# Designed miniproteins, single chains, continued (5): the designs that were tried, part 90

Each design is a single chain, and the fold is of that chain. pLDDT is the mean over its residues in the fold that is shown.

## One batch from the design tools (miniprotein)

Design m19126
Fold by ESMFold2-Fast:
Structure m19126 (fold): chain A 74 residues (1-74)
Amino acid sequence: MEAVRQWLDQLSKRLSEIGKQLEKDGADKDTIIEALVKAGVPQAVIDRFLAIGSMDPEQGKAELARILAEIAAA
């Protein structure tokens, strides 16, 4: 349980850093994927984030909330 919480904290911080880089550089999906892989994010989570990017904004928000709820339930 502690390892999962530590991983989530690191993931949150890494996503914040990636978000700042993305705003500076514009939108580049490949760069985001590489940064997430380097941060140790599982491929299954990366695939779900990519699926969100292909959805309507409202559907994307719902899917993101679902992913976060599943992670929090672990």
Scores: mean pLDDT 62

Design m19127
Fold by ESMFold2-Fast:
Structure m19127 (fold): chain A 57 residues (1-57)
Amino acid sequence: ASLVQAAHLAEGFARMGDYDQGKIANLKNAVEDALAAEPQPPAELSAVVVKVLELMA
């Protein structure tokens, strides 16, 4: 999955308050895999993803 889609999903979860543990775990895995696959992800997008994951934790 793309980093953009991962960030979008993370924001969606934060806005809805839908913090099912299974969904959170799958989302974290997808985000980490997407970040690891990008040699240099956009800093702005990475910051958004990190912030949303912190809010979900």
Scores: mean pLDDT 61

Design m19128
Fold by ESMFold2-Fast:
Structure m19128 (fold): chain A 91 residues (1-91)
Amino acid sequence: SMKEERERILKTAYELAYDGALAAGASEEQARELAEAMVKTIREGWERGLSPEEIKKRAEEVARKLGKELGLSELAIKSAQASGRLAADNI
């Protein structure tokens, strides 16, 4: 079902952001906060009926702002942005 597919996409997005942040030197707490923010942004976008392009832009901006606030590397931020693109492109 579409609901099961979306749940799979959200899990993949979380794992990509979380594992990517850890691999780039983030703490578990920082990686969790970033991954949770990405999943929340994507889920809320779907619930509001936003276009894939709008969800992608919002997710990229959230990853950039939060990643900088948390002191994350460019690599960690890029991994989170990739998770948002993956979710948007699979709507």
Scores: mean pLDDT 81

Design m19129
Fold by ESMFold2-Fast:
Structure m19129 (fold): chain A 68 residues (1-68)
Amino acid sequence: MAGIEAEARARAEEDLRLAEEAIEEAERSTDPVRKTALQFLVMARAVELEAAGREEAARELRERMKAL
């Protein structure tokens, strides 16, 4: 049980970090193609976070993505 909980937590934390990095990169990117690809990655990470029970974090990521 502890291993499953630790892995789920680590995965959710990793997804959140990757999504935050992607948003920051998208905000500073001058390439619209790269910006769109990064927004897609954020959306994919938000889905994974929602599946992991991190619904509020997923919602916040989607809202930040809409602002890009």
Scores: mean pLDDT 77

Design m19130
Fold by ESMFold2-Fast:
Structure m19130 (fold): chain A 92 residues (1-92)
Amino acid sequence: SKEELRKELEKLLKELKELQKELMELMKTTELPKELLLRAIGLLLRAIGLEIDAERLLKSDASVEELKKLIKEIKELIKDMKALIAEIKKLQ
């Protein structure tokens, strides 16, 4: 349902914000190779963009298709961020 999709988007947005915070902290405390630094910056920029899109969508009468599309994009980004965080932690 549309309400279930809105709740899923809110939950994913919260998870995305926690991963952003963790990645930013790792970037402060870990000496990263240039390629990992650039990947981290790229993922953080994507996170900011999707966060803006999610906040706007949650304030609007969004369609089921708009909600599903954004949920998919956020899930893919969360997966990429978790993978990079795991890779960075191996350097510690």
Scores: mean pLDDT 89

Design m19131
Fold by ESMFold2-Fast:
Structure m19131 (fold): chain A 104 residues (1-104)
Amino acid sequence: HMTPEEIKERLIELVRETVRYVYGGSDEFVEAVEKIVREGLDKIIQLLKEGKLTDENIRKIASEVAKKVMELALEAGMDEVTAFTLAINVASAVIQAVNEILKN
């Protein structure tokens, strides 16, 4: 069994590698995306510990992650299509990590 914290750290490593090597993000951009993902997953883990985690809360947090990543990517000079694709991929990875946490 993996702990929620172990699943979170594995997702963060995957996100860092994807942003750096697939999307060509700078170190500063990689760190900023990591912060957004970490904050989102920490909220989900806290809701899980409190017995308040719902599908609605997961979708709202994933949506906020997508919005923040897209805004950050556009600010960094990425085109709208690339920014949107990155945002959706990061949000989808967060949802997949939550599903993995719930299996364990």
Scores: mean pLDDT 87

Design m19132
Fold by ESMFold2-Fast:
Order: structure tokens, then sequence, then C-alpha cells
Structure m19132 (fold): chain A 74 residues (1-74)
């Protein structure tokens, strides 16, 4: 089972890739920074959950929602 640190690193990597894509599509830097910062903070809170399964599910939900928001912002 991946550790909380591995889950965090994977999620932040996915969020960073989404942010880079949005910047390449011309989304304003301030908007990209705000969306990334909000998502990263939510991931950090989700990683405090004691159940690894709930933690993984919540992190996946945050990344999915953030991907949709980046697509809408572009």
Amino acid sequence: MPSAEEVERAALGRLAALAAEALRRGTPHDQVDALFSEAAARVGEALKLPDPAERARRVEEIVRETEARFRAAS
C-alpha cells in the first residue's frame, strides 16, 4: 500500500501537470496559482484522515474536481 507521502507526491505531481497545461493554454497565472494552492491545501487535509482507503478516495476526488476546474478556466 502506498504511504501518505507517496499519495501526496503523486497527487501534487498530477496537479502540477494540470497547472502546466493550463498555463500553456493561456490561463492567467494568478488563476492557476489559486486553483493549485487550493487543491494542494485540500490534499494536505485529506492526508490527515486515519483510514488509508478514505484518504485515497478523498485525494482522487480533489484531483478530479481540480482537473475539471482547470479545464473550465482554460
Scores: mean pLDDT 82

Design m19133
Fold by ESMFold2-Fast:
Structure m19133 (fold): chain A 118 residues (1-118)
Amino acid sequence: DRVAELRALIAELERSDSPEARAELAFALLQLAALGVRLDPAERARLLEGLRALRALAAERAATSEHAALVLEVLEAYAAAIEAAARAGDDAALSALSRAFLDELEARLRERRAALAA
């Protein structure tokens, strides 16, 4: 199932210290939270580290990638609230914010792809 797939991906990503793996780990943990999975304290700590890595990578690539610039824009709108919910252990807030972030990111990326196809 989707939760088992995400857990397997997380286990693989945790074996790497690359910034790309940290960023992907943040997305996988946000997807688990959005599905209503409660993250333990270690997973919440990994999410905070991953969000920091994601922001750094998106900022680095924003000048040469419209995709990265869009990811950075959406992340900046949600990051502080997601980080606060994760630090507080507020599972309900973390789930709702993770879902909202992922839905907005997907919608914005879909709109950009549609514009490029027109």
Scores: mean pLDDT 85

Design m19134
Fold by ESMFold2-Fast:
Structure m19134 (fold): chain A 58 residues (1-58)
Amino acid sequence: MSPEELRKAVAEGMERLRGLPPERLREMADQTLADLADDPEKRAAVEPVLEAAVAAAE
């Protein structure tokens, strides 16, 4: 999966999870970024999307 395709999939996933508490979204965001620690291009693509989703839920 390309970084762009992963970013789109993450954005769509976060839209579906809008009803979750911000603490749960933060936990999921942190886990996703940890899983991408060895792939800096994918991490850079998804990090802004995850941070925006958590901020919007706060």
Scores: mean pLDDT 77

Design m19135
Fold by ESMFold2-Fast:
Structure m19135 (fold): chain A 88 residues (1-88)
Amino acid sequence: MLTEEEKEILAKILAEMRKKIFEIAKKNGEDIYDVSSFSVETVDEIEKVALEAFKKALELIKNPEVRKAIEEAEKIMKEEVEELKKEL
């Protein structure tokens, strides 16, 4: 189970990631709730932000179960982003 400190670290990383994603969508005039309207360039910028968040989480979180979950989430996200780009 995560310590309270590790939960705070994850919460901060997720909050920063979400903020950056919303800023990218807003900057590019995209609707965050309609991902199908996104340009490939917007999707690329969002993917980079998410990958940086996963990297930070893996550097800071020591719990092996949580690390495994983060690695699986990164893999799923990469696969979903590639499929989304094919439809844009």
Scores: mean pLDDT 75

Design m19136
Fold by ESMFold2-Fast:
Structure m19136 (fold): chain A 67 residues (1-67)
Amino acid sequence: MNKELIKKDVENLRKAGVLTDEQVAEIERLIEEGKYEEAFNLIIDAAVEHLKRAVDRVIDELEKRRK
């Protein structure tokens, strides 16, 4: 796969709030080193953590709104 396409996908995930700037830098470093499996694992871990935080925020907001 072209490295530029992977970098665009990573940037889209950053814009979606799935990846932080620090995680994007680490993923780009791993891709430049040819460590694609490690890069994909980092993306998966970040997506799982993002989903967990999103669920926690929804629960907190629902509890605050119920009074």
Scores: mean pLDDT 76

Design m19137
Fold by ESMFold2-Fast:
Structure m19137 (fold): chain A 99 residues (1-99)
Amino acid sequence: LREELEKILEELREKLEKLKELGADEEILKLIEEGIKLLEELSKEKDVLKQVGLALRIIGIIIDLELLKKKIKDEEIKKIVEEIIELLKKALKLALKLS
């Protein structure tokens, strides 16, 4: 579980770097960076109330990315953002199991 989460976090970081190279909007990049950071914090958090707060913030980022994805004109950027959304969902599920 922890090893699987670490692999997903690494894949998220690699996809984020590719989006930067492709010139994706700063708003999208910032949301992804924050999502990765919050997932790392959630994976280490032991307080249930703080875990809930972190999970809700990650869900908010996923919703914001889904909305922003609809406005993306570049098909390659859009596809990578879609892949990132699915990885964020999977990582959230794994991070909650580690709690």
Scores: mean pLDDT 86

Design m19138
Fold by ESMFold2-Fast:
Structure m19138 (fold): chain A 101 residues (1-101)
Amino acid sequence: MEERLKELQEEAELLFAYLLLEKHNNKEKELVEKAEELLKKLAEKYADAGDTPEEILEVLEELVRELKRLIKETLGLSDEEIRERAREAKKEVEAIVKAYE
């Protein structure tokens, strides 16, 4: 369970870094807007959920699945292409943060 939670958390962080960078650069506005609507809906759906590891796992699994689906449907990218772009975005975000520390 701990390994699965860590895997999903890392994947969610990569996807958020990608979306944050696209939003910052005023790119993929339709994708960003749809992602923000999805995040709002998931927050409302899980507002009364507990914070047990099992409940956190369920939330993260749905979040990662739905964000990946949205990116695929909007941009026509494969899972491998999404992973590559997300990793590059995370490196760029980390470099920006470090430059202003």
Scores: mean pLDDT 78

Design m19139
Fold by ESMFold2-Fast:
Structure m19139 (fold): chain A 94 residues (1-94)
Amino acid sequence: SMVDQEIERLNKLALEYGKEAAKVGSPRDASVFDFVLLTMAGAAVAYSLMLSPDQGLQEVRRLGEQLERLGKERLDEIRKKRELEERLKELLER
């Protein structure tokens, strides 16, 4: 179904954000993976309560868009944190 395809797309997006967080962040920053569990749980609950396929699809797509925006914001935050840590290290070595 289209809903199953959107859920799979959501899982792939979450995996990619997790990989990027693992490359640039600490184990704490990898908590972006927790965002996946929350979004998937939300999508599963919404889907199980939806009697209309159209409503279910719209909600999963909305969740996917929110995941993409928040994932990008979180990665940008992690990258900025890393830049600040490197800058602080340079200042302390001067």
Scores: mean pLDDT 67

Design m19140
Fold by ESMFold2-Fast:
Structure m19140 (fold): chain A 69 residues (1-69)
Amino acid sequence: MEKEELIELVRKIAEEIAKKYGLSKQDADTIALRVARELLRRQASGEVLTEEDIRKLVEKYAEEIKKKK
């Protein structure tokens, strides 16, 4: 997956899941940035990333932010 495609897909999924979890736009942006950085590092190491991998990671960070009160 191209770097630009990965970043765009991560942003879309982060916004979708953040809304589902009742999180702010600021939280969605934070999740997208963290997930994109982690996935770009994994892709650089030769790992093949799927949309399911992206969704799983975004949901993990969204849940952690929601519980972080």
Scores: mean pLDDT 78

Design m19141
Fold by ESMFold2-Fast:
Structure m19141 (fold): chain A 69 residues (1-69)
Amino acid sequence: MEEFEERLKVFEELVGLMTEIDPSAGKELRAQFEAILAAGDEEKYAELMKWLNDAPLVKKVTEALIESE
């Protein structure tokens, strides 16, 4: 439970960061994220997470966060 919630917080921070860099992409990503959470659409949630994990930006952001921590 806590592990999942922790990942959601990191994901939400990533969405915020992406919105700052690319408002259009961030807006789309946040809308999907909120809709998935509200509706419980597990397939879209899994696909969104998989897409995010595959994105090179996710790796770069994660490395930057680890270095700053």
Scores: mean pLDDT 63

Design m19142
Fold by ESMFold2-Fast:
Structure m19142 (fold): chain A 118 residues (1-118)
Amino acid sequence: KYEEYQKQLLDFVKSILDTLKGKLTRVEIRNVVDEEFAKELEKYAKEAGAKKIDITPATPEQRERLKQAVEENRLRAEVRGVITPDEARLEMRFTDAEGRDLGSLRIETEKPAPDLPP
């Protein structure tokens, strides 16, 4: 199940990067992927033309918490933002059932969606 989670997240991010190829200003991933997948995503983001890439793999401690949350069906993901073929401002925050921060994902283009407050 943890391996399935890692693969699903990898495939999801790659899908977004493919859609927004040539338009990306930022790809940031914090602590939600294993080191091998972090390296693969970094390569893929570079190939997609992202201007700023900041991918930090899960530390051993964070990896243990992620694995536990996934295996217990207690991983929570909050998704905010907009994705279209032409622009994105996507934020995902990952927590366990106790509200402990497990990491985040952020993807932006040059024309981010406007927010409600100015």
Scores: mean pLDDT 77

Design m19143
Fold by ESMFold2-Fast:
Structure m19143 (fold): chain A 90 residues (1-90)
Amino acid sequence: AEARAEALGRSAEAALRVAGQLAEEAQKIPSVRKQAEELKEEAERYYREGREQAARSDPETAAALLEETKRRLLELISEIQDLYAEGVRA
């Protein structure tokens, strides 16, 4: 359980890094800059809240919370990728 929570925490952190990098690239495009900034901030909030909740929980609950945090971050990565593609085309 602890090992699973730790692995999921690292996976969520990796997803946050990818989201941040994509959002920073999208922010270079004026037409989508504000939306990219908002999505980056949302990703950082999801990660922070997920980690804080997991830290206050038993290992089994922590693993479930971090898995949900990772899922939400992957969804945000997809949204940022779509936004970047729109910005590049415009």
Scores: mean pLDDT 85

Design m19144
Fold by ESMFold2-Fast:
Structure m19144 (fold): chain A 70 residues (1-70)
Amino acid sequence: MTPEQEAEFEYGVRVVDLATKRVGKINEVRREGKALGLSEEEIQKRIDEVNAEGDAEFARLDAEHARRLA
């Protein structure tokens, strides 16, 4: 395996880890929102916040990966 292939593999593993973490957070938001009797609109707003945070984490990971390959 080349150093480039190893870096790509490690990046892929971290992408999957972040995606799994995001799915877990979204499921938690849905369960809590339903338990509290929140509207679908309010639940979606909270999910959008989780997605925005996750997108920022992915952008950071992408920047770190790009720097490592430079």
Scores: mean pLDDT 82

Design m19145
Fold by ESMFold2-Fast:
Structure m19145 (fold): chain A 108 residues (1-108)
Amino acid sequence: MDEVKKLAAQIRQAVENKDWETAKKLTQKLAELLKERLFEPAKESILKWLTENRDLSEEKRKEQAEALAYTAVELRAIGLLTMVDLVIEGRTSEESLFAELDSVVQAV
């Protein structure tokens, strides 16, 4: 069974049960796994775009692709963690979090 799908299902169950401590802990694990799995695909995608659209040295393209990929995966991880906090605070719906979990599973 895919570890990402398993974590997403466990987070959903914890949220439905109002087990916020477990939901936060599992979401932190999912955020770490998301950063690990999405970094290289993001870097390669950005590097391809820079190669096709920018007149930069190979060294500069690699540096920019790495920096942008790092920023993208960090922002996505922060977004996921923030959404759990917003659900706990009653500032967003459980359904919004579940949609983001489905999006993360699809992206990884």
Scores: mean pLDDT 86

Design m19146
Fold by ESMFold2-Fast:
Structure m19146 (fold): chain A 115 residues (1-115)
Amino acid sequence: MAMEEEERRKFREAVERHRALVRELASGGYSLEEAARRHRELAEELRELDPELAELEELVAELLELEIEKERNPEKREELEEKMKKLEEEGLKKAEKFRKKLEELKKEEGEELLK
Protein backbone atom coordinates (compact mmCIF):
# COMPACT_ATOMS: atom_id res chain seq x y z
CA MET A 1 0.00 0.00 0.00
CA ALA A 2 2.87 2.44 0.73
CA MET A 3 4.68 3.65 -2.39
CA GLU A 4 8.23 2.53 -3.11
CA GLU A 5 10.83 5.33 -2.71
CA GLU A 6 11.41 5.62 -6.49
CA GLU A 7 7.64 5.66 -7.17
CA ARG A 8 7.22 8.35 -4.47
CA ARG A 9 10.01 10.46 -6.01
CA LYS A 10 8.43 10.21 -9.48
CA PHE A 11 4.94 10.99 -8.14
CA ARG A 12 6.26 14.00 -6.19
CA GLU A 13 8.00 15.29 -9.35
CA ALA A 14 4.77 14.79 -11.32
CA VAL A 15 2.76 16.70 -8.68
CA GLU A 16 5.31 19.55 -8.69
CA ARG A 17 5.09 19.85 -12.50
CA HIS A 18 1.28 19.76 -12.35
CA ARG A 19 1.23 22.49 -9.69
CA ALA A 20 3.66 24.64 -11.69
CA LEU A 21 1.36 24.48 -14.75
CA VAL A 22 -1.75 25.26 -12.64
CA ARG A 23 0.00 28.32 -11.12
CA GLU A 24 1.18 29.49 -14.56
CA LEU A 25 -2.29 29.19 -16.10
CA ALA A 26 -3.89 30.84 -13.03
CA SER A 27 -1.60 33.88 -13.52
CA GLY A 28 -3.75 34.71 -16.58
CA GLY A 29 -3.05 35.58 -20.19
CA TYR A 30 -3.74 32.10 -21.58
CA SER A 31 -6.48 31.19 -24.05
CA LEU A 32 -8.42 27.93 -23.75
CA GLU A 33 -6.45 26.70 -26.80
CA GLU A 34 -3.11 27.50 -25.12
CA ALA A 35 -4.25 25.94 -21.83
CA ALA A 36 -5.31 22.74 -23.66
CA ARG A 37 -1.95 22.56 -25.45
CA ARG A 38 -0.02 23.06 -22.18
CA HIS A 39 -2.00 20.32 -20.40
CA ARG A 40 -1.39 17.95 -23.36
CA GLU A 41 2.34 18.72 -23.31
CA LEU A 42 2.46 18.07 -19.56
CA ALA A 43 0.60 14.76 -20.02
CA GLU A 44 3.36 13.59 -22.41
CA GLU A 45 6.08 14.64 -19.92
CA LEU A 46 4.32 12.83 -17.05
CA ARG A 47 3.88 9.46 -18.84
CA GLU A 48 7.10 8.05 -17.32
CA LEU A 49 6.72 9.80 -13.94
CA ASP A 50 3.08 8.99 -13.11
CA PRO A 51 0.92 7.59 -15.92
CA GLU A 52 -2.30 8.11 -13.90
CA LEU A 53 -1.62 11.85 -13.46
CA ALA A 54 -0.63 11.97 -17.15
CA GLU A 55 -4.08 10.54 -18.00
CA LEU A 56 -5.73 13.22 -15.83
CA GLU A 57 -3.80 15.98 -17.65
CA GLU A 58 -4.84 14.46 -21.01
CA LEU A 59 -8.51 14.41 -19.91
CA VAL A 60 -8.31 18.09 -18.87
CA ALA A 61 -6.84 18.92 -22.30
CA GLU A 62 -9.62 16.96 -24.04
CA LEU A 63 -12.31 18.76 -21.99
CA LEU A 64 -10.82 22.14 -22.92
CA GLU A 65 -10.61 21.11 -26.60
CA LEU A 66 -14.28 20.03 -26.53
CA GLU A 67 -15.26 23.38 -24.93
CA ILE A 68 -13.46 25.18 -27.80
CA GLU A 69 -15.27 22.99 -30.38
CA LYS A 70 -18.58 23.71 -28.63
CA GLU A 71 -17.97 27.47 -29.03
CA ARG A 72 -16.80 26.99 -32.65
CA ASN A 73 -19.67 24.65 -33.66
CA PRO A 74 -22.82 25.51 -31.63
CA GLU A 75 -24.86 23.08 -33.75
CA LYS A 76 -22.84 20.20 -32.21
CA ARG A 77 -23.35 21.44 -28.62
CA GLU A 78 -25.60 18.54 -27.51
CA GLU A 79 -23.22 15.88 -28.90
CA LEU A 80 -20.14 17.59 -27.48
CA GLU A 81 -21.76 18.05 -24.05
CA GLU A 82 -22.46 14.28 -23.91
CA LYS A 83 -18.77 13.59 -24.68
CA MET A 84 -17.70 16.13 -22.02
CA LYS A 85 -20.02 14.48 -19.47
CA LYS A 86 -18.43 11.05 -20.07
CA LEU A 87 -14.90 12.48 -19.81
CA GLU A 88 -15.85 14.37 -16.62
CA GLU A 89 -17.11 11.12 -15.03
CA GLU A 90 -13.86 9.35 -16.04
CA GLY A 91 -11.85 12.30 -14.72
CA LEU A 92 -13.63 12.21 -11.36
CA LYS A 93 -12.65 8.54 -10.88
CA LYS A 94 -9.02 9.28 -11.81
CA ALA A 95 -8.99 12.41 -9.61
CA GLU A 96 -10.14 10.30 -6.62
CA LYS A 97 -7.19 7.92 -7.16
CA PHE A 98 -4.82 10.89 -7.48
CA ARG A 99 -6.20 12.46 -4.28
CA LYS A 100 -5.62 9.20 -2.34
CA LYS A 101 -2.02 8.96 -3.64
CA LEU A 102 -1.40 12.61 -2.73
CA GLU A 103 -2.76 12.05 0.81
CA GLU A 104 -0.43 9.02 1.20
CA LEU A 105 2.55 11.09 0.01
CA LYS A 106 1.67 13.88 2.47
CA LYS A 107 1.39 11.40 5.36
CA GLU A 108 4.71 9.69 4.53
CA GLU A 109 6.83 12.75 3.62
CA GLY A 110 4.94 15.73 5.06
CA GLU A 111 3.33 18.64 3.21
CA GLU A 112 6.59 20.63 3.06
CA LEU A 113 7.91 18.43 0.22
CA LEU A 114 4.92 19.50 -1.93
CA LYS A 115 5.55 23.25 -1.50
Scores: mean pLDDT 79

Design m19147
Fold by ESMFold2-Fast:
Structure m19147 (fold): chain A 88 residues (1-88)
Amino acid sequence: SKGEEEVRKLIKRLQEQIQQLAAAVAAGSPRDKIVEIAQQAVELANQAYARIEMMKMDGMEDPKLKEEFEKVLLQGAEFMRANGIRVA
């Protein structure tokens, strides 16, 4: 569905943002820049979550899509935790 396509696009953008975060950490980028990239990842995660919840309320819950999102979210959260990155 169109809703599923939008969520998949957000998940892909989240994966790319997590990769950019990892690259910035590896490059020794300034802390403020690392936090800014992490903040963008959190915003993308919030947008994906909101759309998944909206799909659920519309009776179009997709457990597989939710599982794919949760996997990416966990990977990003674990990376941030391991590197002491906090945005909240």
Scores: mean pLDDT 86

Design m19148
Fold by ESMFold2-Fast:
Structure m19148 (fold): chain A 96 residues (1-96)
Amino acid sequence: MDGGEEGREGARKARELAKEGKGDEGALEGGRGATAAAKGKDAEAAGEAARAAVEAGKVGMKDKSKLSKSIGGALAGIGGAFEAALKAGKPEAAEA
């Protein structure tokens, strides 16, 4: 349950940071949330955080100086959603 809450909080922070033009920080927060949700076995929360990380990463990638952090956060989000899907037996949850 705590992992699901952390995943949803990560998704919320990723969306807020993306709106502020901080897509690199948003992608990292979303990726962190997805990893926490995967550890908590909440595939839905991990997927939500992963999608938020990817969307924030797209914003961050518009600035070349933020490219590596934006890609890293988005990939961490995707990895977290994939891990959560494997643990839950729900491969569809890994789709980001």
Scores: mean pLDDT 78

Design m19149
Fold by ESMFold2-Fast:
Structure m19149 (fold): chain A 103 residues (1-103)
Amino acid sequence: LSQRVATSLLRKAPEEISSLPREERLRLAAAITTLALPGAAVEDPELFKPLAAAVLKALAPDEEVTEEDIEEILRIAQLLERGELEPSPRIQELIEKWLASTS
């Protein structure tokens, strides 16, 4: 699901994703991965990390995915799961728009 969503995002709005700051792209990857694996960021980080890496790579194929990027995505996802961080309204809009288009 998350890989298909990320691929759909790249095809439907490549310019919008490419223009996102790196921080927002990491937040987008965290949100998509959390939707695919609810609770995994807190309950099973080792299951979460590989999917987060794959999602980020799908969103930015020409960029290197580093261990630091994966750890930051995991941290963002853990904060989202705990309600300690609110999703960016822009990122939430993008996810809802593209998920509705792929449903």
Scores: mean pLDDT 71

Design m19150
Fold by ESMFold2-Fast:
Structure m19150 (fold): chain A 100 residues (1-100)
Amino acid sequence: MPSLSIYKKLKKERPEIAKVVEETARRISEKFGVPFEDALSLVASAAHLALTPTKSPLDAEINEALIDMIIGVASTTFGVDPEELREILEETLRRIKELA
């Protein structure tokens, strides 16, 4: 439920970012057969971490480790290739940072 709340907040406060999250969730759902709601929660969680301000190199390492954990959990839960999922998420997070 927290990830869906994050998505709803993004849609209200940053609709262009929410659109990128939706497009990526659809791509993940179509490519890997992940349910759209689960893909949406995954992408929204990663986007939230990417939008969290970093104050030091350590903060950046922590955020990267948390994204790695999200990819690992999703890969195990849905049987998705973690390398392909990482590539899609890295592209999406780059686009989100450009819009922020």
Scores: mean pLDDT 76

Design m19151
Fold by ESMFold2-Fast:
Structure m19151 (fold): chain A 81 residues (1-81)
Amino acid sequence: MAPPETVAAHAVLRLRAATPEQFEAALKLLQQSTLLDTIEVGDELRAEGAVSEAEIPAVEALARQLSKVAEEVTLTITPLP
């Protein structure tokens, strides 16, 4: 029996939008994904959460999708021991 690895990494998505419409589209994508537990709204959008190894490809896909609607998208994945 392998130990349960419920969390493999901590993911942080930060993005900037040039227009209110881009900001709204990006926020909607973050809210619909449910991959990241915390969404912070300020001058930039920041979403973060714990992700399993199986969820990493989905988070990367979300970052790519966000890059199409926002000017700047930064994804940081920090492996947890």
Scores: mean pLDDT 76

Design m19152
Fold by ESMFold2-Fast:
Structure m19152 (fold): chain A 82 residues (1-82)
Amino acid sequence: MEEVKKVIEKAKEALPELSEKSQKVVEEQIKAIEANPEDPAVWLDAAVALNKLAMEEKDEKQSAILTELAELFSKLLRKILA
């Protein structure tokens, strides 16, 4: 699905803007999604993990990036469930 590839590409492009800790979590979520892109649970787990990181992040720029990525994963989850 082209939309899945675009979201993964956007997440990879955001990695250099994130802390090493956040990069590791985002990379783990990308790997899980690439392994089972049709599983709604994988997209839900990714969105939840990134929202949690965004809430704990004190840097406003990094928090905004993580929130944007979480929203993209949530939008794809809704499309998979529809």
Scores: mean pLDDT 82

Design m19153
Fold by ESMFold2-Fast:
Structure m19153 (fold): chain A 55 residues (1-55)
Amino acid sequence: SDEELLARARELLEEYARAVAAGEDVSAIENELVRLYTQMSPEQQAELVALAREL
């Protein structure tokens, strides 16, 4: 479940980056990312931030 949470968040981050590049509204993706992020432990949040930097 923890790995699945990070995998889903990573996929959403990639979608977010593409939508931003396309000039599209990202509010829905951002809200979903926030929901996932708030479910994470501080360790998982740090891992997600590291993954986002590698994107």
Scores: mean pLDDT 79

Design m19154
Fold by ESMFold2-Fast:
Structure m19154 (fold): chain A 93 residues (1-93)
Amino acid sequence: MFTVVSVEAKRVGDKTVITVKIKNLGESATVTVRVYSNVAEQPVLLASKDVYVEGGKEVEVTIELDEIPSSKILVEVYDEAGNLQDSGLATVE
């Protein structure tokens, strides 16, 4: 089981830097982190990143977007079987 501890989204020039903290409460595994915008009308996948997380550990994942979304950003964490583990929301600062 994986938990999203925090999601932060920060504007850096013409880019958005997203920082996601993920805690693994189970066995060591690779998860897929997906970043979406415009969730309420039409979710648009902006980025996807695979991350290995050791059992019982917390990792910090950084994802850069070549845009500044006007909507909230939804981050979802999926296991290797494609099961949604947890999600978090952030507003771009």
Scores: mean pLDDT 82

Design m19155
Fold by ESMFold2-Fast:
Structure m19155 (fold): chain A 89 residues (1-89)
Amino acid sequence: SKSLDEQQQALEQIAAEFNLPVSKIKEFLVLMTVPGISISEIASRLGISVETASKLKTRVLEEDLLSLAVELDVEDGVRALKEAVEKVT
């Protein structure tokens, strides 16, 4: 796995590549942990195109950033996003 410093650099680089804030990339990572979610649903939730979401998925997998999604889950961020996806809030 990548070190935390390498993951932070990759996260910032991907944000710059896609002209998105780092917070939106973190939201993308968290949404990827939601069971049964589609790329189209992630794109809709983030206000980006399906093409952009698909490219973003490839980039985060290449950079081994899915471990950050687990850390974001522990920080309660994923709970709010999962609730939004489930239409509970």
Scores: mean pLDDT 71

Design m19156
Fold by ESMFold2-Fast:
Structure m19156 (fold): chain A 81 residues (1-81)
Amino acid sequence: SQEEIAEEILEEFKKKVEELKEKMEDLSSTEFFNQLVALQLEVQQKLKEAKLSPELRQKVGEEVDKIVKEAWEEYLKLKKE
């Protein structure tokens, strides 16, 4: 179903963001930001290919935006040390 495809896209994105977080200490702000943007673009491509409903695309987009913002905030807090 479209819901299952949306869940798979989100789960893969979350996994990749967690893998990126493992490298936080070793990445500059520019490098970390660019990698987050690259992951976000991958999700946009997958959503387009999956031809999800507008409602599901909005839901996935909102969750992706939230995850990106939270990851960026975590990076900034880590670097305040």
Scores: mean pLDDT 84

Design m19157
Fold by ESMFold2-Fast:
Structure m19157 (fold): chain A 96 residues (1-96)
Amino acid sequence: MLSEEELLPNLIVRGKPGMSPEELKRIVEEALKEVGVEAYAIHVRRLEDGGALVLVSFKTEQDAAKFANELQRRHGAELTLIAASKEEMREFLESL
């Protein structure tokens, strides 16, 4: 039996090398606004290669899918999207 916590859909969004954390956050926030979805949590990080990561958590799988599809439609060539479990998201945040 899965707990409700294990059903929260989470995404890791990676920008291309040279994309600022501010630009990646703006892209994420614009996509959320366009699809009318509210993120449960958003965390932004700059990488050593000058790239950026955004970790986004949603309350429903449907919200995550709408967001992912909008990002892929507008920025699929510039962004990498990785589906992550709640545990993987926690471990990733702790490693930051």
Scores: mean pLDDT 72

Design m19158
Fold by ESMFold2-Fast:
Structure m19158 (fold): chain A 69 residues (1-69)
Amino acid sequence: SEIQKKAEEFAEKARKLTGDPYLAGAAETAVLIKEGDESAKLSPEAQKRAMDAYNEVEKLIKEEEERKK
């Protein structure tokens, strides 16, 4: 529950920044993986894609924060 809420909050940030629901969903999955949620057990290829999405969203969040300053 707490892990799922954290994942959804991160996905919402991704949606607001990118407008891409696919990237948001992949980033959500990455948060579940990072928090150790077993329901996020995916193939190594899918896990890599989720982590790539997470890194891209993290980068965009930092860029948006700098843009607002």
Scores: mean pLDDT 75

Design m19159
Fold by ESMFold2-Fast:
Structure m19159 (fold): chain A 65 residues (1-65)
Amino acid sequence: GALAALNLALQTAEQSGDPAITSILKNLLTVTDKDTILQQLKDASSKETNPGAQAGLQSLVDALS
């Protein structure tokens, strides 16, 4: 499910040491609705200025779509 994908992405982000992605994913873990998670990830990706963080968020959107 979407929550499991978020937990996996959070673990990967923590291993990569990207604090921006880690912070976003931790906030999203409080959400259980898949559509809400996808919308928040798309919004975060569109506002992200760090290319690595943006790529990570886009990969998660693709995985949950």
Scores: mean pLDDT 69

